# Ledger of designs, part 60: designed miniproteins, single chains, continued (3)

Each design is a single chain, and the fold is of that chain. pLDDT is the mean over its residues in the fold that is shown.

## One batch from the design tools (miniprotein)

Design m10207
Fold by ESMFold2-Fast:
Structure m10207 (fold): chain A 56 residues (1-56)
Amino acid sequence: SDEAAAIISELTGMSREQARGLLELAEQLGRDVAVQYAVREGGVSREAAERALEEA
């Protein structure tokens, strides 16, 4: 959890708290929804969001 959040934070520029929220969103609603959220609300590119969730 903490390691996965750190990876997402480093790859996306999100805070660790935001990265944890993104992971929880992916677990609850699926990766595609989490990627859409990161792009729309987080200002992260789709490629960066997809790669971060893949590495985590």
Scores: mean pLDDT 81

Design m10208
Fold by ESMFold2-Fast:
Structure m10208 (fold): chain A 69 residues (1-69)
Amino acid sequence: SFEEKAAEEVRRAVLEGSEDDAIAVQNKILGEAKEKYSDAETGRIGNAIDQAVEEARKEREERLKKLLE
């Protein structure tokens, strides 16, 4: 679904990109959702993105801990 693809894109941006990249991807996806879906559906997509960001930030923190001596 769009929601699943959006969550995956945001997760990758947080894990592999910069903070600015993550923000840009979030804004792009939410803009696309607003054009294609209802407000309620866009809200659900936004919630999925927020959850994906939180999970990815935790994973990023664990990766950084392993790289710092």
Scores: mean pLDDT 78

Design m10209
Fold by ESMFold2-Fast:
Structure m10209 (fold): chain A 68 residues (1-68)
Amino acid sequence: MLTEEQEEEVLEAFALIVAGIHRIDTGAEPVLEKIETEDGPVYRVHVPATGEVDVVSKETGIVREPAP
């Protein structure tokens, strides 16, 4: 079982990977935001040039926004 600290490190790693993929695929600089919530940290990867947003969290994993 992962500790809270290890879970945060894993989420950070995934957020950095997602940001790297966007940078390669779009050629645009992504904006990486760390949002601390009561359910743990949420990483938001925003690509202003395309309007794409990916959210990395413990609850949902990696999800594209807007969801619905």
Scores: mean pLDDT 74

Design m10210
Fold by ESMFold2-Fast:
Structure m10210 (fold): chain A 110 residues (1-110)
Amino acid sequence: MEERRREELERAKKEIEERARRLIELAREKGWEEVAELIEEFTRRAVEALELAYELGLDVRAVAETILSLMAALEEVLRNGEPERQLEAAEAAVSAADGLIDRLRAEAAR
């Protein structure tokens, strides 16, 4: 049981890190260094959320799916959005990751 959850955590971390690397490359190719830095911050918080879900005995896969959905939304804005929207989207992603961590802690406290 524990081995399967650890495997899910490792797979989720690798998938998120790979997608984050592509988003950072996209932001840097467009000269958006501030956006790239925010994506790096989002990625650190996303990994923290996955590790927290694992430690608290929560559904790691569900947390990973939430993070990947946020990343897909961010990628869409980075590819097709205006520059002002890209910074806002990156900041919103960081805030969403913080909110996810807070929700996981609240769920564990039940």
Scores: mean pLDDT 82

Design m10211
Fold by ESMFold2-Fast:
Structure m10211 (fold): chain A 79 residues (1-79)
Amino acid sequence: MSPEVEEGLELFEAGRGSELAKRPDAAEIADALGEYLESQGRLEEAALAYLMAGQLYEDQGNLEKAREAYARASELLAR
């Protein structure tokens, strides 16, 4: 895992996601966190990370990636 994703995971698990969201690479980190947490079977936390990624991608104007992130979160929460 990259140092940026490791720092992002620590902030996310500490409930400091707002600090993660201030990073210019926050959307990409949140998306990578979602993938990592999903691979670990931490499905509810993965869904939260994907929701964060979707919101951050919307802020960037990347509506395609925002939709993909929201769809992934919804799929995990439906399980």
Scores: mean pLDDT 79

Design m10212
Fold by ESMFold2-Fast:
Formats: C-alpha cells, structure tokens, sequence
Structure m10212 (fold): chain A 64 residues (1-64)
C-alpha cells in the first residue's frame, strides 16, 4: 500500500522533470509504468491508489 503511494509520488516527479526537459519519450514510459502499477494495485484490492495512478498517467499523456 505505502509502496504504491511512494512509487506514484516518485514517478509523477520524474514525469514532470521529463516534460520540462522536452523528453516526451521518458514521460510516456513513466505513464505506462503507472498503468502497470495501477493494474497490480487493483488486483491487490487497492482500488483508490490504482485510480490515482491511472489519472496521473492520463494527465502525463495529455501533456505530451
């Protein structure tokens, strides 16, 4: 549970940095990682953190 929240925070920061640097490829890879982690969290019953991860991935994809 805490591991997924920590991963979300770290990946969002890394995506923001990649977008600032114009590194769209890295930002998209981070979005994909967030979707994979969201699927894992949902399978463990962590629905709320999974939804947060999916929203973060969509926001990153829209900014690319």
Amino acid sequence: EEEYRAALDILVKEAEEALKNGDKQTALRIAKSLRILADGAERQGLTEVAERMRKAAEEIEKKV
Scores: mean pLDDT 82

Design m10213
Fold by ESMFold2-Fast:
Structure m10213 (fold): chain A 72 residues (1-72)
Amino acid sequence: VSEEELENEVTEAMALMLIELARKLVEKGDLESARELAEKARELAEKIKDPELREEVLEEVREVEKEIEEAE
């Protein structure tokens, strides 16, 4: 495993964890915290150097951002 592959895997895992936590916060009605976690997940996703993986994670970020907007 290269340093870049490891970096992509760690960044993906962190971004996906934040997305999962943001969705749980939406379910609880904590939209402010959910939005903060979604923003952090987006920042991490943008740092992924693999363009296919980056787009997949960004799609998940966009989905949770939409869920937050619809819950407002």
Scores: mean pLDDT 82

Design m10214
Fold by ESMFold2-Fast:
Structure m10214 (fold): chain A 85 residues (1-85)
Amino acid sequence: REAAREAARAAGRAANAAEKAGSIKAAMEAGAAAVAAAAGGVAGDGELGARLAAEGARKAAEAAGEKKEAAEAARRAAEEAERAA
């Protein structure tokens, strides 16, 4: 529950950073991960929610490519979600 909430917040921050960096694909991936993490928390599977958020954040980092700021934010979000899991 709390792990999924923290992971969702981290993925949301990655989505905002990716959008500001101009990487729509990375922003969409991180946003989807935030929604999935929140849904996992509601379902009572915070670990699954956190893992999904971490995977989405990593995909966002990869999609950001040359957008270093978005990639770094997504990587941080993935690490935070993994610590929460």
Scores: mean pLDDT 64

Design m10215
Fold by ESMFold2-Fast:
Parts: C-alpha cells; structure tokens; sequence
Structure m10215 (fold): chain A 58 residues (1-58)
C-alpha cells in the first residue's frame, strides 16, 4: 500500500482524470485506506477530504 501522502494524491489524481461526481467504490476504498493509514489526522477529515476531492473534482 502507498504512503498516506501518495494515497491521497493518487485518489485525487484519479478523480481529476475521471471527473466523476459519484466516485467508484475503489475511490472510496482509497479514502478509507488513507484514513486507516493516518492516525494522526482526524479520520473523518482525511476521509472526507479524499472523497470530497474525488466527488467534487473541478
């Protein structure tokens, strides 16, 4: 598995490529994996940040 930082960037890059409003379960799984990988940051903040970026990508 990637580092938390790489996982976050990868998830957002996939969102940018897809421009999906409803991210796939794979994208949501990446967000959850990031939250599990990072205990220092709030799980909700990390997970929401990833999902938000995936879903609301410009």
Amino acid sequence: MLTGEELLKKAQEEAEKSSAENPSEEAKKLAKEHAKTYNGASDKDAERGLVGGLKANE
Scores: mean pLDDT 57

Design m10216
Fold by ESMFold2-Fast:
Structure m10216 (fold): chain A 62 residues (1-62)
Amino acid sequence: DKVKELIRKALQLLNQGKVDEAIKYLEEAIKLDPSNEDLRKALEYLKQGKVEEAKKYLIKAL
């Protein structure tokens, strides 16, 4: 599944501290699954610098 692949890439980048790159992968995942509320919340938390909260929502979206 392309969406789950993009989510896994975003999580990997967040674990490396590459927040801006993770946001790009998450935005692509949202384009493919715009109804997914968990992905939207993850993006909102990342923009607030709340990386741990964002990771919880990315895991829920898997």
Scores: mean pLDDT 87

Design m10217
Fold by ESMFold2-Fast:
Structure m10217 (fold): chain A 89 residues (1-89)
Amino acid sequence: EKEKIQKAANLYVAGNILLAAASFSTDPAERQQAIDDAIDLFVEAVKLYKEVDPELAREVAESAIRNAEQAGLTPEDIERLRKRLEEAL
């Protein structure tokens, strides 16, 4: 349990770092890759949290969506993130 929580937390932090990196990228392809990688990391983190605590997983999923909105992701990328997180829960 502790190991799964730590791994999930590390993935979640990595996803947020990639969202920040995307905001500094001037290359559209590099920006999109960082966004896609961040989404993958958030989904994996939520899947791991779900194995320990489904309520915590939902809270983390909501936090990931808020962070993506604050990072200025497009409505299309927000919808993609939301759908993948709903499937992970």
Scores: mean pLDDT 84

Design m10218
Fold by ESMFold2-Fast:
Structure m10218 (fold): chain A 68 residues (1-68)
Amino acid sequence: GGKEELEEALKFLESVPGVEAERVGEDKVVAKSSRPVETLVGIALDLIGRFPNLEVKVKGDEIIVSIK
C-alpha cells in the first residue's frame, strides 16, 4: 500500500549519495540534494517507476514524495 511504498522510497533516497531524506508527517517524504536538477529529475523518475501509489514532485533542490 501507499504507506509501505513511502517507507521503501525513504530507504531508497537514504541510499543515494548526496541526498538527505526526511519523513514529514505521516504521508510525505522530502529529499534535498545540492546535485544538479537533472540528477533530481532522474531520481524522481526512478521513484515513479518503482512506486505506483506515490506522487513525486521536484521543487528547486527538493524531491517531494507523497501518497496518492
Scores: mean pLDDT 82

Design m10219
Fold by ESMFold2-Fast:
Structure m10219 (fold): chain A 71 residues (1-71)
Amino acid sequence: DFIEEAIKNLEKLIEEYLRKNDKKGAAQAYTALGKFYEELGKKDEAIRWYEKAIELDPSNTEAKELLEKLK
């Protein structure tokens, strides 16, 4: 499944960004992860990933917009 594979790839990418202390990169990857969880109908998980993205990078407008849409 493309979505499941994308999620696994994003999880690995997030680990790499966090290891390098690239908070913006990790936040972008968390935002993408949230989008895939929305596509799977897992709204609560999507919200958690958008919140993590905003926590790491409060300037991430995309994550904020996506989170507000789900409230």
Scores: mean pLDDT 84

Design m10220
Fold by ESMFold2-Fast:
Structure m10220 (fold): chain A 100 residues (1-100)
Amino acid sequence: MAEEYLKKGREALEAGKYEEAREYFEKAIEETPEEDHELRGEALAGLAQAYLKLGKSEEAVRYGRLSAEELVKGGVITEEQAQLMIETVEALAERKKAEE
C-alpha cells in the first residue's frame, strides 16, 4: 500500500497536481514501516519536491533533510551525497523565492 501511494504521488507531480502529490506522499510515509529507511527516504524526497513546487521553501528544505537522513540510514547514499542533496534543495528553494 505504501508503494501504491508513492506511485500516485509521483503521477500527481508529473501531472502538476502538487497538492494531491503532497497528500499521497504523506500517506506513503504513514503506511511505511519505520525500519524501511529506503522507502521512507523516497516518500520524504517526493514530499520535499511537492512542497518546493507549492512554493513552501521551508517545508521543502525540512523534508529534503529528513529524506537524506533516511537514505543514509538505509545505505542508499553516503553522508557526502546526503550533504549534496541538502545543498541542492536549499539552492532550488532560494531560486524559487527569486522567481516570486
Scores: mean pLDDT 84

Design m10221
Fold by ESMFold2-Fast:
Structure m10221 (fold): chain A 67 residues (1-67)
Amino acid sequence: MLVVPSEEELEELNKKIKELMEKGEKAGVPVPVLVGYALRAIGYLIEGDIEGAKKVLEEAMEEIEKA
């Protein structure tokens, strides 16, 4: 059975996704690329890998900051 994230974990992930979209758009990263990162994180959540979802968002944010 898939692990259901806590309300707190879902709020954290939602906040990180919003931050990723905002920072990426400001940095001139194409919207499809940003959506791709968000979808990868959501994919991990569907599989019950909350830590994997967080890691994907952190890596995406690091790449945007380096761009």
Scores: mean pLDDT 75

Design m10222
Fold by ESMFold2-Fast:
Structure m10222 (fold): chain A 76 residues (1-76)
Amino acid sequence: DDEVQRRVEEAAKRAEEELKREHPRQYEAYRLVYKEGLSYAEAAERLGVSPGTVRRWVEEAERRLTELVRRRLEEL
């Protein structure tokens, strides 16, 4: 159902906007890796942190995005 897909996409977009506002460093790491296709090492160089920190921030961003999307779908 296109309506269900649209609702999920809107929830995901709002979750990313909230993550960017509340946790900008984690969002930036997530964006560089998943949207720009950078490796952890390349993202780490751009952000001025270690690759391990980028991986942790990406994992935290993924967990937060999943939780935010779930909560928004539950509130509907």
Scores: mean pLDDT 81

Design m10223
Fold by ESMFold2-Fast:
Structure m10223 (fold): chain A 63 residues (1-63)
Amino acid sequence: AIEEAKELLRKAKEAFDQKKYEEAIELAEEAIRLANEKPEDPEAGVIVVEAAVIKVLAEKELK
């Protein structure tokens, strides 16, 4: 199950909304790692893409 990756993605989005950009990056990276453990899951690709977007946006805010 990729439930942990989905939960980390949700937490990454919450951290981003709270302007906790460093935390959002860490959570997004963890979500990507867990999703990559189940590449055969159709949801894994979506999680990786969404987490990567959060990470890029958060990194841009930190400069």
Scores: mean pLDDT 81

Design m10224
Fold by ESMFold2-Fast:
Structure m10224 (fold): chain A 116 residues (1-116)
Amino acid sequence: MTIESRPVNKTATASAGQTATLEVEVEAKAPGDTITVDVRLTGAGSVSAEVENGEVTLHPIAASADGQVSRAAATAVAKEPGKIKITVTFTADPSQAGSVTATVERVTVLSALPKP
């Protein structure tokens, strides 16, 4: 079992009522490899996640007391070895003025196989 964690710091910005996407690609070594994508939202909005070559669960956003910063984790479990692509889609709240910036901060891969 190995854990590989690396910073990504990939950002996208959406204006009120608009949507934007961020994509993260990793290589899964075995079925059951778990990929966690850490997402931060600055501003009021919602987030969803989709995955190719696996199943994804989006954990609830933990919001700051003023609701201006929130965090979510998307956890994807690989169905088969190979490329796994996680797409994070976020939408800025149309009722609140301002833009929303989403940042993919970090990607963590937990592999059931030891590194060679």
Scores: mean pLDDT 75

Design m10225
Fold by ESMFold2-Fast:
Structure m10225 (fold): chain A 67 residues (1-67)
Amino acid sequence: MEHLRRGLELLAQRRYEEAVEEFRRALEEDPSNEAALKALALALGQLGRTDEAQREGARVKEILGLP
């Protein structure tokens, strides 16, 4: 809970790199946290890391078993 909330706060402050780290930690604690997955994609998009977001998304789907 804390990591997702802090990540969203950092995202609002345009501290995208720190937001990405907090969302990744949230997903390590709860891999099924869809809110963290969506927020991570938004933060990575703001950093211009769309290629990394796509590669990470494929790995996340494999780990989480999501369609």
Scores: mean pLDDT 72

Design m10226
Fold by ESMFold2-Fast:
Structure m10226 (fold): chain A 66 residues (1-66)
Amino acid sequence: MSKEASDALAKAQKYLNAGNFEEAVEALEKALEIDPSLVGAWILLARVYEKLGNLEKAKKIMEEAL
């Protein structure tokens, strides 16, 4: 994994722990732009959309990316 993707994923986890879901989405999308094979980042992105109440987006991510 590149350092940029790793750093973005770590930042996303920090935002999630703080409850900053919108910033977590941005960090996860950045990590996935760099490395779309990060299954863990896709799973976290789906969970963040569930927490934001966007169940349709979460389901789409799980069906199309996982």
Scores: mean pLDDT 78

Design m10227
Fold by ESMFold2-Fast:
Structure m10227 (fold): chain A 74 residues (1-74)
Amino acid sequence: SAEEEYAEELLEKFKAAAEKILNDKSLSPEQKKALLRTIAETEKRIAKEVLSEEVYEKLAKELDKILEEYLAKI
């Protein structure tokens, strides 16, 4: 569905942002973690307003999983 495609685009957008943050040599580890959490929270907030509950729950679960994976790399 269009909602599922949008959710997948949000996940890919988050991954792209996370990779840029991880590779940014100007940021401290603490700044990297804070930025990753802020981006994830912002995407979930926007998604909650646009997506159905079912699609949102799937997105939030996968986004939290990806967030934890990137945080572990810092």
Scores: mean pLDDT 88

Design m10228
Fold by ESMFold2-Fast:
Structure m10228 (fold): chain A 100 residues (1-100)
Amino acid sequence: SLLEEIERKIQELVDAAKKGGEENDKKMIDLVNEIMRLAAELPPEEQYRVAELLHEVADVARKNGHDITAGVIDITAAVLLVASKHPEALARIEKLRAEA
């Protein structure tokens, strides 16, 4: 399924986030862009789930010194939350903004 393909790419993104280094920053950005493109085709509930997973990846990336790339991932997650129109999206975005 499309969701299974996205979840596999999110796992690749997590693996890259754990490694450190500029080569992994480029790989993470390429993967995030691909995940965003695929996630646009998902129903709202699944878009919300993907956004939550991307936020968790951003935390892993930040822990491993990828501060700018983590910010890009968080912004991508926020864009997907807005696109989802999920009932919980506004509260989640407000929480993310308060933590910035």
Scores: mean pLDDT 82

Design m10229
Fold by ESMFold2-Fast:
Structure m10229 (fold): chain A 73 residues (1-73)
Amino acid sequence: SGEKDLAAGKEAHREKNYEKAIELYEKAFKQYKDTDPLKAAEAYNNLASAYFHLGNVEKAQEYFDISLALFKK
């Protein structure tokens, strides 16, 4: 479920396994995007943070902007 993928992503993120966290957050987003915009936004906000820690500032900014847009729906 999206909740399991989001939780697993947060665990990987805490362990500094940013690549695994990104994969799990993308899975969570796909499961929530049409049913729970706030959870979808949370997944992309966390995904942006993981990209930032990998040094990919451009992708981090992109996903933060998408997350913010979902909160404003």
Scores: mean pLDDT 86

Design m10230
Fold by ESMFold2-Fast:
Order: structure tokens, then C-alpha cells, then sequence
Structure m10230 (fold): chain A 70 residues (1-70)
């Protein structure tokens, strides 16, 4: 069951990485003087948050499959 823990930790780490990328994009968007650039940065931030959530969801799915196999 140590493999389940590693998969979940990897998923959480990847989600945190993408959440940090999103936070950076939001901060740059808020600091931007160009509304078009700001809109693109906010879209990038939202996309990164979604990708992080999907990555964690996939990691949890893999962990559940391993639990069922054991």
C-alpha cells in the first residue's frame, strides 16, 4: 500500500505546482496594464487550476484501482 501513498503524494504535489502557476498568472494579470494581456493571464490561471484538479483526480483514480487490486 506504500504505492498508493506515493501516487497520492505525487498527485498532490503536481496539483500544488499547478496552483502556484495559476496564482502567479493571476498576480501578473492583476498587475497588467493591458486588459487583453490580463484576460489571457487570467484564462491561463484558470486552466492551470483545472489541470491541477484533473491530475489529482487521475491520481486518486489510480490509487483506488490499486486498492481494489490488492
Amino acid sequence: MEEVKRILEEGERKKEELEEKARRAFEEGEASEDPEVAALLFAEGRGSLRSGEEYLKEAKKKAEELRKKA
Scores: mean pLDDT 81

Design m10231
Fold by ESMFold2-Fast:
Structure m10231 (fold): chain A 55 residues (1-55)
Amino acid sequence: SEEALEELKKILEDYRAGKITRDEFLKRVVDLAKKYGLSLEELSRLVHQAILELE
């Protein structure tokens, strides 16, 4: 979903700004998956896309 991707991008922005650690990033990503009912496959694809856009 587009909403999940946009929230994931915000999480990545916090990570890049040094506001959160990798462990905190992972926790927020898991919470996002629970919030939007994402499968492991959907979550994996969204994380991959968001990281590629940021890195």
Scores: mean pLDDT 81

Design m10232
Fold by ESMFold2-Fast:
Structure m10232 (fold): chain A 83 residues (1-83)
Amino acid sequence: AQEYFDKGLDYLNRGRFLLAIKYFDEAIKLDPNYYKAYHYKGIAYSRLGKYDKAIEDFEKAIKLDPNYELAKDFLELAKKGKE
């Protein structure tokens, strides 16, 4: 899971958002509780302007780890972007 997550982060940092999402999905398939993979997948969707998908991913990250403050902050930003 970690190896796919790290590849996802690399592609996210390079602006390759669709490829980043693909690698985060692979990390989630190996570890469905990987809240950070959902969070960064949400960031990638936000960067693509796909706010509905971003909101769903941030909500999943918060459900898996309610103490993950970063996901809550990004969820609010995505909701404002959708409006």
Scores: mean pLDDT 84

Design m10233
Fold by ESMFold2-Fast:
Structure m10233 (fold): chain A 116 residues (1-116)
Amino acid sequence: SVEEILRQGVELIENLPEEVKEFFQRLDKEFPTGIPLFTGSLRDLVPEELRPLIDLINDESTDPIYRAMAAYLLSLIAEKAEAKNTAEYFYQLAKQLAPDKMEEIEEYIEELRKEL
């Protein structure tokens, strides 16, 4: 479910796997001004733990707010990996997917973190 995918994303923030951290640090170094838009081919390059979040962002049949929540979680994971440019990219993507909903998204993710 969408909630299970978002919960897994929150868990990655608390216990960031080394492989995920290294992936974001490499991505940030290679694309210091931001990364290109996510495509299906980029999914195959990401660690397995991130794929459900990537899939959710790319699912056009999903409510934009949940897609934006997935992008926001990737921003938080990237921040924990010290991948500043990548974090900024995903934060802007979340804003594009759900304009004027960032406060609601941030509140929902904070509540989700408290329920874990």
Scores: mean pLDDT 82

Design m10234
Fold by ESMFold2-Fast:
Structure m10234 (fold): chain A 83 residues (1-83)
Amino acid sequence: SSDPNVAVVEYLPSKDPRVEGVALARGTGVGAPQFKGETPDEAKLMAAMFATIVESPEEVILEGVSEETKKKAQELVKKNVPK
């Protein structure tokens, strides 16, 4: 069964093969690595934070999250991935 409080990160290819393109954090019980939060939004934030620290993608997108969670994701990118 799909746990709504579990998210994964999917890496979409960059136009430049030397850089990871887009990291998409989405809710799913399928795929790896898996991140669990107390809410669906929190699980996606944890997945996004992992992606920004480990892979430094060009962009991080959180699927189906609130505006507040999108703002938190932008702040995490600014903190953990220098331009």
Scores: mean pLDDT 68

Design m10235
Fold by ESMFold2-Fast:
Structure m10235 (fold): chain A 94 residues (1-94)
Amino acid sequence: MKEEAVERAREAGEEAARILEEAGAPESARAIRELVEEAIRAAMEGNKSKAAALLTAASLLVVAELVEGKVTEEQAKEIAEKLKELGEELDKIL
């Protein structure tokens, strides 16, 4: 069901944001939550390009926090896996 995919997408995004908060990047966690909600809306509207662009923006935000040293390589890998799960759920909504 598309409703289940929306819930799973939110769960994956929330897990990614939580790792960022625990790492000491609460502003990036907030930004990812906003990007995730916009990506879900774009997917529900059938806008594949917008959903993909928003997911890419979230990934780049994580890379920036890794470069700044706020997240570890292990945390970045875990966040990347959650963002991958988010992308898979967005494809089910589209």
Scores: mean pLDDT 84

Design m10236
Fold by ESMFold2-Fast:
Structure m10236 (fold): chain A 80 residues (1-80)
Amino acid sequence: MAKVTFVDKDGSKVTLEVPEEITVDELIDILKRELNLSDEEVEKIRKFFEALGLTLDTKLYFEDGQEISVKKILELADLL
């Protein structure tokens, strides 16, 4: 497990333990559960990854101390 800090939709920081190797789909499921994301917010995150050319089966690699802004992802998805 890697200890990754996520910036939630309200700008607060949440540190979660995620697998070091995880698919986009599995990451979205973790974020939905841990950050209480709505179905609409989950759809926006999927659109963001799709815009990057990533599929739900794309592997992501995490290391301790990484920071990911879910807030920024949702903001960028609204521009797509």
Scores: mean pLDDT 84

Design m10237
Fold by ESMFold2-Fast:
Structure m10237 (fold): chain A 85 residues (1-85)
Amino acid sequence: SAIPSPEEAREAAEAAIELVEEAKKKAEELAKEGKLKEAVDTLVTGIVAAQVLATVAFNDPEALREVREKIEEAEKLKEELEEKV
């Protein structure tokens, strides 16, 4: 397989972070509407997509750390919303 360039690794990490932030925002909007299951499903989809993108960032440990922190924040929100379903 082709090894990602440092630029590709950084771009993938940034895309992963953006995906998680968008998923969190959408989930919070859905939760405010009482659509808790849809909010949880949105977070799961975003987390999985971000994890896949994070595999491209394997040669940038700092970027990977940032992605992991954002995924962890989304996982915590998911757990909080699941308690309300």
Scores: mean pLDDT 83

Design m10239
Fold by ESMFold2-Fast:
Structure m10239 (fold): chain A 55 residues (1-55)
Amino acid sequence: ELSSLEQTILDYLVEESKDIKDKEEALKRAREFLTGLGFSEEQVNKMVEEFEKRY
């Protein structure tokens, strides 16, 4: 479902977020980062859902 680029970005976010103990804070930071990269709201939602499953 994710492109190779989206998968690579997601793996990076999961690794960078390992030290964040609050899951809601980790999800918020991931959403803000992806939005800042120029992903659409639909793509951000998909990537954040997948991030939550892997985090």
Scores: mean pLDDT 80

Design m10240
Fold by ESMFold2-Fast:
Structure m10240 (fold): chain A 60 residues (1-60)
Amino acid sequence: SAELEEAERLAREGGEAARAGDLATAIRLYSQALELLERVLGPDHPRVLAVRLALDELRA
């Protein structure tokens, strides 16, 4: 679906930003990806949990 493709793009870009040390951009992109993934896959899906863990680490 278009929403899933967009979420995958946002998560990929979020990961790239995190690796580059741009934490603000990474948090924004992962947050947008999380919202889309939760809507499409549901909150308990492994892909949703992975993005939540990434966000928790960046916000710690």
Scores: mean pLDDT 86

Design m10241
Fold by ESMFold2-Fast:
Structure m10241 (fold): chain A 81 residues (1-81)
Amino acid sequence: MSREERVERAAEAAFAGLKKAKEAGKLEEATENTLASLAANPEAAEHVRKAAEALKEGDEEAAREHLREAAALAVEAAEAE
């Protein structure tokens, strides 16, 4: 699997999870859990926060874009070692 494929799959999984959480009224909890898992990567965490905000406003395209950027940063950090 290429880096681009890993980023896309991670972004899609995160988007599906946050969207499901929004439908259940638990978007804030899901966002906090995701941010906790990104404590070592504040830039990726900021993109996740923006994605959650976009989802709250119904902008699924902006949410997907921010999650792709967060996933790309997380994958890049993992490859740095």
Scores: mean pLDDT 80

Design m10242
Fold by ESMFold2-Fast:
Structure m10242 (fold): chain A 82 residues (1-82)
Amino acid sequence: SHDEKAEKLKEEGIEAYRRGEYEEAAKLFEEAVKLAKSLRLKAEALGNLAIAYDRLGEEEKAKELQKKANELLKEAEKKEAE
């Protein structure tokens, strides 16, 4: 599924981030965000993307992405809680 592929891309992005490859991590997280259909998975990928952009010096973009991630995470939690 799209979510399974998005999860794999998120994990590959985390591995790239751990190696200090922040540009590669950001690209992988962007693809995960595009493919993710689950709100929680999309929120997680957006949060990881924000962290990668912060490391790249894109502070304002990182803040915007983190706000979007937090909003989607709250929406996902409400949906999961009923």
Scores: mean pLDDT 87

